# Designed miniproteins, single chains, continued (5): the designs that were tried, part 16

Each design is a single chain, and the fold is of that chain. pLDDT is the mean over its residues in the fold that is shown.

## One batch from the design tools (miniprotein)

Design m16528
Fold by ESMFold2-Fast:
Structure m16528 (fold): chain A 66 residues (1-66)
Amino acid sequence: ARVDALAAALAAAYAAVAERLGDTEMAARFRTAAASLVRTPESEARLERAIAELADFDAILAEAAK
């Protein structure tokens, strides 16, 4: 499902960052949060916003790495 995919992608991205910082507990928290996410218009809107912000952050990091 779309919401499941978005939640998994977001959780995976944050989990990867936490793992790079050595914070496996934080990574587990993001996975748990994704699993408990309720499929509602409100939660979907929040996910879309978070995904957009995450993509923008990624672009900034890529630019800084030049």
Scores: mean pLDDT 63

Design m16529
Fold by ESMFold2-Fast:
Structure m16529 (fold): chain A 66 residues (1-66)
Amino acid sequence: SKIEEDMEKNRERDVAGAEELLEKAKQSKNPSERAAYLTAAYILAVMSGDEEVLERVKKEAEEIEK
């Protein structure tokens, strides 16, 4: 169905986006830029419903915000 196709496409896109933003956060030398990338990665991870990527983003955010 179109709903199932749209949900799968959105999940894949959100997972890929979260992973890209997480890597940008890890590579950023600016604390504000890093926080912005982590926040965006977290939002996409939550929206994706993928627990593995969400856990990775949470772990990185905890290490940065500590």
Scores: mean pLDDT 79

Design m16530
Fold by ESMFold2-Fast:
Structure m16530 (fold): chain A 68 residues (1-68)
Amino acid sequence: SPAERRLAELLREADALLQKMVAQGKTDLANEFAVRVAELFRRRDQGRPLDEVIAELERMIAEAKAKL
């Protein structure tokens, strides 16, 4: 589905951001971001709507980019 493709795209972007944070020595920021992503997927497994998961992941990525 388009939503599943968008989620996959965002996950690749999140992974790239994590790699960039680690490369820049921002390990605390990387750890915080990774925990937030893990919590989001835990909520998805508990029945959170996919559109809400996508919207929250987009916001989290934007916030992380602003801190770089």
Scores: mean pLDDT 86

Design m16531
Fold by ESMFold2-Fast:
Structure m16531 (fold): chain A 99 residues (1-99)
Amino acid sequence: SRLQELVQELGREAYEAAMRAGFEEMVRAIRDPELRERAREAVENRDMDALDEVLKEAGISEEEAEERLARGILEFFERQGYEELRRAFEEQLARERAE
């Protein structure tokens, strides 16, 4: 809830940029150049099913993919000085891990 409120107040652009940073960190785990290119294309097209298939083919677990996505987002917020967004995202991750 707090993360959604901050996204509405601070702008979707900041959060979209953070999501792009997260996906880039996730894609960086792919060592095969062809699979990495396919993963980037899937992200650009917002095709999450295609991204999931490429990650599985590259041998990246859902757990590793989620950890890398979260890391990229948190590092982006820290670099930009979006301390409130960083804290709200950390709180959301803690809740999701408890479920």
Scores: mean pLDDT 79

Design m16532
Fold by ESMFold2-Fast:
Structure m16532 (fold): chain A 84 residues (1-84)
Amino acid sequence: KKAKLDEKQKEEFLKKIEENDKLAEEVAKLGAEKEELKPYVEEVLRLIQKLEEAIEKGASFEELLKIIEEIEKKLKEALEIAKK
C-alpha cells in the first residue's frame, strides 16, 4: 500500500536533503546571534519533523518533494535575514 520510492527518486531525495542540511549550517553560522531568525529556525525544525514522519509513513515522492521545497524556501528566507 505505501508508495515506495524507486532508486532514482531516492537518490534525488537524498541529494535535496543534503543540500538543505548544508544551507541550514550556513544560516546557523551567519545568523547564530540574530533573534529575527528564531521563528524561521522553529518553522524549519517543524518541517523537518513533518518530512521525517512522511518518510516513515511511506508518503509519495511528490509529497516528500513538496515538504523539502517548503524547507528550502524557509531556509532561503532565513539566509537573506542572516546575510544582513
Scores: mean pLDDT 74

Design m16533
Fold by ESMFold2-Fast:
Structure m16533 (fold): chain A 85 residues (1-85)
Amino acid sequence: EEERLVADETALRLQIIGGEVLYEIALKNPENKEKWKEEAIKTYRDAIEGARELAARYPPSDAERFQKLAEEIEKTLKELEEKYK
């Protein structure tokens, strides 16, 4: 299911981009900053869960890719949380 693997990975990467976009919206909209911040954090959290679910679903050779991606997203989320303190 190579096509499915590519589709799942692409969908996950699009979620990460979505989180980045929401973060930028939060920075540019002071009046609704908290709302957009919450949406960005939720999007990143959903991406982390998605990456971990994919890691559990695919064979070990592909699972490692998704595990590393989940760790990278977690690091990004922690950095965003620090910047929003």
Scores: mean pLDDT 78

Design m16534
Fold by ESMFold2-Fast:
Structure m16534 (fold): chain A 81 residues (1-81)
Amino acid sequence: SDSEQMALVMEFYEKLENKDVEGAKEQIKKALELLKEEGLSLEQIERFVDDVLEHAKKNLSEKDYKEIEKFLKKLLEELKK
């Protein structure tokens, strides 16, 4: 549901603010899985990921940003299968 997706995205940002990179990865993975189940196109999901990465780039250290970027790129490749 839209409310469930929003809750996961909000938890993702909360985890990032608290420097909990592993918790953030778990929440964003669940959000992407819900988007796919709701029938969003791969292109729409890729735009969502780009927005998440833009936020992460502005708010995280270089190391934490690279961890999130690598994780999300891997998830996108898994979604294409």
Scores: mean pLDDT 79

Design m16535
Fold by ESMFold2-Fast:
Structure m16535 (fold): chain A 73 residues (1-73)
Amino acid sequence: MEEIIKELEEAAERYLETLRAEGFPDSVLEKFRKDAEEVIKETKEKNLPLSEAVARLVGVVLRAIGDWLDEQL
């Protein structure tokens, strides 16, 4: 489990840096950060496999961008 959590934390940090480098606003970065922390917490609590945890983390990225796009409309 600890190894999975470490990989998720590293992936989340890399995704956050990518979003920042691409110029997304702080609202997207904060949304991603909060939701990513929840994914990590649930992964630890429910012993989720790495594949499912990563899929959820990717979903968090898509939702943060989607919510931002919705606000632009």
Scores: mean pLDDT 80

Design m16536
Fold by ESMFold2-Fast:
Structure m16536 (fold): chain A 82 residues (1-82)
Amino acid sequence: HMSLEEKVEELERQVRALKEAIDQARAAGNPETLRDLVASLRELEAEMRELKAQATDPSVKERLDRLIEEVQRLIAEAEAAL
């Protein structure tokens, strides 16, 4: 199993990939894909919150808080394009 730090790195990569997918879907004018991407982001947000509850390292908590904020921004951007 991944360490918490490795899991945070994986989540950072997933958020970057979803950001690119949102940018592409917005450019293509694809609302169905945007809704699916929002659903995926909300699932990642829930996972991040659960990991933050398990984390004891302040640096890991700070990174998770930044990721949650990023996901919330991406959701708002995607929903604004709907």
Scores: mean pLDDT 85

Design m16537
Fold by ESMFold2-Fast:
Structure m16537 (fold): chain A 74 residues (1-74)
Amino acid sequence: SIEEQLELMLKQLEEYVKEHPDDEKLKKLYEEFKEKYEQYLKTKTEEDKRAAMLAAMFAEAHMVLLRIKELVDK
């Protein structure tokens, strides 16, 4: 389900925040995604689902950029 996919993404992002504790942008994206996800779980509306998915997309984009940086810096 979409809820299971969002939960897995949120858990992955939480672990990535632990690996990059000084990345304030990552922490903000994590907090925003968590807030939108929790709101969707309460309301189950399409609007809140879209908000959670959009927040997940921004967080994932940031993670991709960090992974590219890790690859270049190796």
Scores: mean pLDDT 82

Design m16538
Fold by ESMFold2-Fast:
Structure m16538 (fold): chain A 104 residues (1-104)
Amino acid sequence: SVREKLLAVLDELEGLLERARRVARSEESLRLLERAGRHVEEARAVVEDESLSDEEIVERAEEHLQAALGDLLRAAELERDEALLEEVRRLVLRFGRVLAEIRA
């Protein structure tokens, strides 16, 4: 289902975000990760809202997920964490494929 696919992306994103927070050194990176965390919380609330249609979930969750991924990517770049950067890039590509499959 749409919810199951987006929850899988959220679970992976939350794991990467938690790992990034533990190793972050700069105040700028920590601020980006805090903002990413808020977007993840908002996306999860949208995906878990039983009153929303699949179409509404995709539209609202996509904005928050893209924002969170962007912030996490920037934080990984600032910390020069090549391993995290590569994993975030892979998740961005997977998220794009999930969206394409949902909209097909």
Scores: mean pLDDT 88

Design m16539
Fold by ESMFold2-Fast:
Structure m16539 (fold): chain A 81 residues (1-81)
Amino acid sequence: MSPEENVDAAVATIRQLAEEGASVAALRRVVTDFLDHVLEHHPEMFDYAVERLRELAATLDPERAAAVEAVIAEAERRRAA
């Protein structure tokens, strides 16, 4: 699959987990692992992955949305280091 298709598939999986009632802790873990994987293997896709995750966060309740945004901020700091 293309890198974009891989990102879209991963975000769709995260969306499904959120719809199935995944906890804040579970969402923090899967989003962290996903963004770390993107930074390691497809760093050119990082901004695209962040945009897709922010679109997802906008559909979530405030607590889970805040968890996704916090993980994005942590990953952005790691990319900048």
Scores: mean pLDDT 85

Design m16540
Fold by ESMFold2-Fast:
Structure m16540 (fold): chain A 89 residues (1-89)
Amino acid sequence: SSSTIKEIEKLFDDFVKRFQEAYKKNNVEEMAKLLKETIDKLRKLGIKINEKDAQALLEAAKKSILDAQMAAGSLEVFVSVEILSLKKQ
């Protein structure tokens, strides 16, 4: 529904803001934690993130700031694809 899409968009906007704050502090552990919490919340809202893909993103995010940023970018792509799928239904 349109209300679910708005909830997903708001959740991701809040994630981006918190993630940027962790990035400014060079806090890789907080960046990885935010990714995990956001993936879990997105899955509860019905976003279909494959378990293997979710695990790969979370493991990558623990390695470095760059890897955490790349993992966040991959999550953005997954969310965008799923939102497009929801809008076509």
Scores: mean pLDDT 80

Design m16541
Fold by ESMFold2-Fast:
Structure m16541 (fold): chain A 74 residues (1-74)
Amino acid sequence: DEAIKLAQEAIKTLNEEAPGNENAEKAIEHAEKGVVYAANGDLAGAIKHLEEALKNSPSEKAKELLKEAIKKLK
């Protein structure tokens, strides 16, 4: 629940701060996949995709939200 909420806030932040940025689009795609995996109880899949979202994020605020989401899943 908390991890999904943090990942969704990161997606919102990326859409607001970096619209049209290719790295932000990749980060959003991975964060959305991470949310789906987390909702299905696949923690390993969720962590993998949220870590890829973190690597691609151009927003420091979104990076902090993604780090907290990953921490909540571990």
Scores: mean pLDDT 85

Design m16542
Fold by ESMFold2-Fast:
Structure m16542 (fold): chain A 92 residues (1-92)
Amino acid sequence: KNEELKKKILELAEEVAKILIEIAEIKGASKEEIKKIEEEAKKAIEELRKYLEEEKDVAELEALLKKAESGLEVAKLELEMTREKRSPADLL
């Protein structure tokens, strides 16, 4: 149902934002740098929310959900790499 799909997409985007903040903290980012990441994440989520307020068909929402799920998997991988002191370049 469209409302549930929209909610799930937003929840996944918020999870990605939390992971990105955790990665920054592990890397020793300053409080100012973390604040900037939080502000950028809030802006991106607000833009996504506004986009989702427009009428969307189910197929478009399902495509966005899959994209959000993929984004979460990438974020989780980056978090794991950060915890293991790996460079993203090691995956190239």
Scores: mean pLDDT 78

Design m16543
Fold by ESMFold2-Fast:
Structure m16543 (fold): chain A 91 residues (1-91)
Amino acid sequence: LEEKVLELSKKIVEAHENKDYEELYKYAWELMKLVGKKNNISEEEIEFRFHLLKNTLERQGIEKLSGKEIVFMILSSVGAAALGKKVVEKL
């Protein structure tokens, strides 16, 4: 799990640096499904949280946030804040 989370998190940071927000949201969705499923969150609830996250990022200005901050927000949205801190240290 941790290795796949780190791989997807690196792709999110890279997409953010490239201002490729479609690719960022693609990897954010994959990351949320991966971790959310392990945390026994339903697919419907993960989809709801993904839309909420997307709205939050758009309201704050996604370009004003760091890639690390975005990764932490993604993982926190699926109940994985502690994993998010650990992953961000490796980014």
Scores: mean pLDDT 86

Design m16544
Fold by ESMFold2-Fast:
Structure m16544 (fold): chain A 68 residues (1-68)
Amino acid sequence: SMDAQQQRQVASIRALLDYLRRHGQGLSDEQLEAAAKAIEDDIAARLSPEAAAEMRAELRTTLAEMRA
């Protein structure tokens, strides 16, 4: 189970994904890739491997929905 600190980090990443979904529609593909890479780097730096895998899946889903 994730501790309270990891749960807060996950919530922070989910807030970034929500922000990207709401405000990222005006970005070019290059800008969207750069934003996605920045979020991916934050995931890798801040989360356990299990939480990182889950958040990477949510990032991929967010990007797919934005491109649909």
Scores: mean pLDDT 81

Design m16545
Fold by ESMFold2-Fast:
Structure m16545 (fold): chain A 83 residues (1-83)
Amino acid sequence: MIDKLREEIEKLRKEQEANQAKVDKYLAEMSKYGKEVAEKGTPEEVNKIAKLAIEAIKNRDDPEKTQKYVEEAKKLYEEFKKK
């Protein structure tokens, strides 16, 4: 029983390492959205996307949270592009 638990923990650790690579990719995408909004956006739009970028960076060790912040930023970026 304990040996099976150790094997499961080892697999989870390997998945966590793979998830860190995904987080780096998400943060790069956030940087792109933030830069474009900062150049052409209103102060309100800049503040909203900056807050999401900060939260994504703070939560970089949690891929699910980072992904949610990136998706929120993408939604704001798409709305920004319509203006």
Scores: mean pLDDT 75

Design m16546
Fold by ESMFold2-Fast:
Structure m16546 (fold): chain A 89 residues (1-89)
Amino acid sequence: SSMDRLTPEEFRELAEKLIAEAEELQKAGVHPSTVGDLYERAGRYYYKMGDYEEAAEAFKQISTYYRKAGDLAQAKEAERKSEAFAKKA
């Protein structure tokens, strides 16, 4: 896939840009689930570079954002992914 050509540093830059976008949308009062979706994409980039502890932490934060949004299904899914990534660390 197109993602397999990226270095860990390039994945980190992409993750940081997604987090920055999430923070800007949060300041603009955008729904918490939208912020959570951006953190989920950032966490997937950490997973791709093998940084499983950072990926687990990102998905833990996503779970919190989805709970604030009232989306328990997405919150539980994010928590499950966080636990799975932590086991790979």
Scores: mean pLDDT 78

Design m16547
Fold by ESMFold2-Fast:
Structure m16547 (fold): chain A 100 residues (1-100)
Amino acid sequence: MSAKEVFQQIIEAQQKIIELAQGNPELLQAAQELLEVHQQLLELADKLPEKDLQFERSRPQYYEVVISLLEKGKEDLALEEVQKDLEDHKAILKRVEEES
């Protein structure tokens, strides 16, 4: 699967998380920031190290777990997962930008 196809699946999953987060301002903000970070990473996808690209390939399946938590009304657990993933992706973006 190409980097572009992986990021397309990530963006689609994150848009679904944003739809489910509409009633929770803190979760909505974290989910929107995560989408923005992934949009920036997509622009830099050709510069991503293979280890970071492999991490991104695992993310669509991880976001399906987050979506399942939200559909079950487990918003606090979903928020914790989105916040952790946001911090990880902010670190990846910072490294890739500093190495470019």
Scores: mean pLDDT 85

Design m16548
Fold by ESMFold2-Fast:
Structure m16548 (fold): chain A 61 residues (1-61)
Amino acid sequence: SEERVLRLALIVAVEYLKKNPNASTIDVAEESVRTLKEKGVQVSMETALKAAKRAREFLES
C-alpha cells in the first residue's frame, strides 16, 4: 500500500538524517529511494520527498 511505502521511506529518512543532519530534503529523498530499491521496495520521488520533509519535522520537534 502507499501508506506502507510512505512509512518505510519515513524510517529510512529519519535514520539518514540522524547520521547526516545537514543533508538537504532532496538528498534525503534520493537516499531513501536508493535504500528501499536495494531492499526490493519501489518508492516514487514524490512519496520520498514527503517522507523526507516529515522526518525533518519529527527530528526538529
Scores: mean pLDDT 85

Design m16549
Fold by ESMFold2-Fast:
Structure m16549 (fold): chain A 83 residues (1-83)
Amino acid sequence: GTPPEPTGYIEFADDGTIKGKFTFADGSTLEVEGRVEVAPDGSVRVLGLELKAVGEKGKEWARKLEELVKSLGGKVEKLEITE
């Protein structure tokens, strides 16, 4: 069968604030808070993110998201990891 994917939500506010929370199959969680900006060409850029990870899969995905944000020219302002 297909491996289980994380379940969760992501919300975008009119001021460009984002919030999300994801729960992974191992019980790990990842919380995301930050800001995005939509460019005139319709592209979205990340201005800054704060990440809070709990557990092994949460930590793994937080690190992947940090690298992705850096590759897009954004920044992660806070990364909190709890075991």
Scores: mean pLDDT 72

Design m16550
Fold by ESMFold2-Fast:
Structure m16550 (fold): chain A 65 residues (1-65)
Amino acid sequence: MIEEVLILALGKGGTAVIDAETKVVRLYHPAAGIDTELQTESVEAGREAALRLAAEADPTFVSPR
């Protein structure tokens, strides 16, 4: 059974919520002034988009690559 929601902590109060069914990513990063939604092709694409945005907003953020 698939999880409906994946939640990622992005540092400095930032959070990404990815809906596994709709593949929509809600991005909230108060330090960067970001509060937006992205339609993605997959949960993996949404995760990569969120991690990239977090790294751009906070250069001290380390991606688990």
Scores: mean pLDDT 70

Design m16551
Fold by ESMFold2-Fast:
Structure m16551 (fold): chain A 102 residues (1-102)
Amino acid sequence: DWLEILKDLLRTQVEGKLKAGEITEEEAKEILKLLDEGKIKEAIKKYLIAQGLKEETAEEIADLLINSDDETRGKIWKVVTDSLVNKVKDEELLEKIKKIAK
């Protein structure tokens, strides 16, 4: 199940960001709680907002991830992760993801 793989990947990324001081302890705790509760979409959205994305952008990315097939989900998550590292603008990130999801 790709969503279980994503849950583990997101947990690892949140823990890594917390150790690096790139996310607050409170934000990390909230995201990890959402993952433990199986609220994967809400956890993704909260993580993306904590990483500096706008709420509307985070919601659209989370929706595209949840509604995509497993192969597409992997491609989207890779683009999201790479874009966060390179501080890509919200609109450019969304355009890249929409191209993958079609």
Scores: mean pLDDT 82

Design m16552
Fold by ESMFold2-Fast:
Structure m16552 (fold): chain A 55 residues (1-55)
Amino acid sequence: SMKQEQLEKLIERYKKEIEEAERDAKTNPSLREVYQRRIDFLKEKIEELEKELKK
């Protein structure tokens, strides 16, 4: 398993990627669904990592 510090850094990185994708979706509505799928994927990965931290 990853060390807790590495998991926390990865979660923060994914959160930043979500913020960027949300901004990109706002500025390019024609690709909104592509960005939304990316956001949903990253949110699921964050949930998995947060579950790993709670062990």
Scores: mean pLDDT 84

Design m16553
Fold by ESMFold2-Fast:
Structure m16553 (fold): chain A 88 residues (1-88)
Amino acid sequence: MVLSLAVRRYRTLDRPITPDTVVTLTVTAEGNDRLVGSYLGYDPRTGELLGVGLAEASVPTSPLRLSISLSDGIRLELTSEEHLLHVL
């Protein structure tokens, strides 16, 4: 499964994220945590994460909660109630 994020209502980053940046994601759905890894890019103009990879998981019917940690120490928390999530 691949999850594509179009993010709204998050904090503006003071630096761009490059495609080589390692991103660790934690996806929580109905109390189940899924550790995900790899991100292919970030568009600093739109604030979108591109090509986020997920470990194998069923598609939840409830909102997802995501915690994102970047290799340079930047941390973001997102919820699907406030952000557009696409399952590919």
Scores: mean pLDDT 44

Design m16554
Fold by ESMFold2-Fast:
Structure m16554 (fold): chain A 70 residues (1-70)
Amino acid sequence: MSSERADMIVDGFLAWVERHGKPTLEELRRLVEHMRRAGVSKEDIKRALKRIADTVDVYEEVEELIKELE
């Protein structure tokens, strides 16, 4: 399922963030593109971004990316 794939990608990204620090908007855009290429649905991408925002406090960056998806 695309939600399971999204969860795997998010878990990998959050592990990367723990090692490298707070992600930039461009790094988050690359994550969105990676999820799109992996066949993740737009709704699951939005849920993944909200989970990332809640975990690493990138709410402004996530809101901009969600607007770009709509």
Scores: mean pLDDT 81

Design m16555
Fold by ESMFold2-Fast:
Structure m16555 (fold): chain A 70 residues (1-70)
Amino acid sequence: SEEFEKDLMDIVDSKKSDLTPKQYKEIKELIKKAVQALKNNDIETMYEEIRKIVKILKESEKEKKLKELE
C-alpha cells in the first residue's frame, strides 16, 4: 500500500545523509520490490526485501563510524 511505502521511505530518508547514492538507489528498488510483493500477497518476499533494506542501513552506519575513526 502507499502508506507502507511511505513509512519505509520516511525511515530511509531520516538516514539519507548517511547513505551513498548507490545505497539510496538500492534501498528505493528494494522498497519497490517489497510493495510489489505485498500487492501479490507474497509476504515471504516482502519480509526478505525489508531485511535487505535493514542490512544496508546497518552497513551504512558501520561505514560512517569506521570513517570517523580514521
Scores: mean pLDDT 80

Design m16556
Fold by ESMFold2-Fast:
Structure m16556 (fold): chain A 78 residues (1-78)
Amino acid sequence: SVFEEILEKIKEVIELLKDESASLEELLEKMEEFDKFVEANRDKLYETISDEEWKELKEAMKELYKAAEERVKKLEAE
């Protein structure tokens, strides 16, 4: 499903954000891929997503923001 694919892409971005050896280029490419996928599938997601899946998506987005915040903190510590 579109939901499962979005969730997996969020997970991939989180893993990359937690990888201190990942290049900025790799991170930007992964983020761009995610953005394009969401844009292409947004309408289908909104039409098919359940309340429980929305809850999972919100939690995944919270983890994404937390991972991004931690990555920024590590960059600022240099």
Scores: mean pLDDT 79

Design m16557
Fold by ESMFold2-Fast:
Structure m16557 (fold): chain A 94 residues (1-94)
Amino acid sequence: LQARLDTAVALLEEVLAEARRRGESPEVIALIEEMLKLARELSRETDPARMAALMEEIKRLHAELVARTTDEELIERVERAVLMLYLTVQEAQA
């Protein structure tokens, strides 16, 4: 589980660097930064209930990101990271 969380965090770090390089809006960059912050918190969390709460906030931020950008490649990369986090939380709750 930890390896998947670490991979998802690394993917979000790459997405943030790419978004900054491409000159994405400050609002989009802030959403990715907050998702990365929550993903890092989730990677250190051991309580399944708190992991679920962090995951719900990540999903909410992801929905806001999709509403604020038309960059399909950026959306797909963030979706991949979010899916990795989600599947890991589901496994931890089983």
Scores: mean pLDDT 82

Design m16558
Fold by ESMFold2-Fast:
Structure m16558 (fold): chain A 80 residues (1-80)
Amino acid sequence: AEALLQQAIDAVNRLASELTDPEVRKKMLAAAAQAAAAYRRNPDNPEVTAHLKKMLEAAEAGDADAVIAAGQAAVAAAEA
């Protein structure tokens, strides 16, 4: 759903404002943007949706590395 995508992006942006390392912030925001684009191309793909949800959960937990991993997994699922 559109609401899940918006929640995930909002959570990632909130975490980004708390990160002190600019390279980690840049990588996380890039992964999230690519995941959002993948979801918009494949909104009915349950694997993309599952990884987007994991990205939201990771961002809420404050785990930037997990956000990056989940975002990359969403892109990979959309390309399969």
Scores: mean pLDDT 83

Design m16559
Fold by ESMFold2-Fast:
Structure m16559 (fold): chain A 61 residues (1-61)
Amino acid sequence: MKVLKIKVPTSVDAEKLEKEIEKIPGVLGSRAIKKEDYIEVYVSISGVDPEEVRKKILSLV
């Protein structure tokens, strides 16, 4: 199992982003943590290429 950490702008809807991330094959779970200037997203993955998952998530923001 691997965990991806992705930084996204505070303008992003964290709830919608989590729902879209959960649709990606090989994602076991996601969690968005609000920081002062950004949202930090943690994504647990298994059996998939981390770079492919990262590209898909970045396309959602």
Scores: mean pLDDT 80

Design m16560
Fold by ESMFold2-Fast:
Structure m16560 (fold): chain A 70 residues (1-70)
Amino acid sequence: MAIDEAEFAARLAAVVAEDLALAESEDLAELLAQLDEGLAWLDRASGNPAALAALRAAVAALRAALEERL
């Protein structure tokens, strides 16, 4: 069974959000930097545009939530 890339992105976002609820501000800043690297990598990725767009949106939403907490 092939996993939907959008579903995978949503599940990953949910798991990360749960971990973020327990993280301290220094950990949040480090995670924000890692998400920025992930987004830069996704900008260079090739594949299904809709699936990549969904993944970018999920990562960008997490990044925005992290900045709101900093």
Scores: mean pLDDT 65

Design m16561
Fold by ESMFold2-Fast:
Structure m16561 (fold): chain A 80 residues (1-80)
Amino acid sequence: SPEDLERFREKVKEYAKKINELIEKFKASTDPQEQERIFAEIKKIADELNEEAERLGFPWKFEVEYLPESKKVLITVYPR
């Protein structure tokens, strides 16, 4: 429904803020184990968004990728 879509969009915005905060912690970390833990948390949030999108019947998926060359975490949205 339009209300479910709007609620999901708001949830995506809130989770995007949390993910950005985790990315900043990832960049600030010098410990590989801490970086792995933070990356796992980012992936967990993406998984939760994917589960919610599937529950609401939205035909798209969120993917999380680490780009070692640029030291960036990329989140991509694409159709299933």
Scores: mean pLDDT 73

Design m16562
Fold by ESMFold2-Fast:
Structure m16562 (fold): chain A 80 residues (1-80)
Amino acid sequence: ELSAEELETVRRLERLFFEVGTPLAEELLAKNPNPTQEQTLAFFQEVFDAVLARTDDPAERAALQAIRDQLLAVHEALQK
């Protein structure tokens, strides 16, 4: 179970992903309502890069990078 401090960190990260992800998702869908897997992957990478740029804590940055790398590896595996 998450501590109060961990929950606050999760909520802050969720807000950042929503703030960054929403306009990027709207832009993608406005250009192509049926995005390809490659377009979805590029969108995902752009969102993570933008969140990382707004994250100053080294431990949080390392955790976000690890999560991003793991999701990219899963995506690559699913394409094969």
Scores: mean pLDDT 74

Design m16563
Fold by ESMFold2-Fast:
Structure m16563 (fold): chain A 71 residues (1-71)
Amino acid sequence: STSFSDEEIERIAKELGISKETARKLAELYEQLVPQSEIAKKLGVPKSTVSKFREIAMELAVERLREAVLA
């Protein structure tokens, strides 16, 4: 399981050009603090794909924090 919603996973998958299943597994490994290089090897994706995912994940985290403060 992951803190990302199905809609967020679908958006990430589309932006990175990967399957929704791969994006979900990437999110799970990311939340488990698995190193970027290991995630890339486990999922068979470029390290750049994992890096881009981390950027999107950080943007979403900042957006959620901003919304929580403004609510």
Scores: mean pLDDT 80

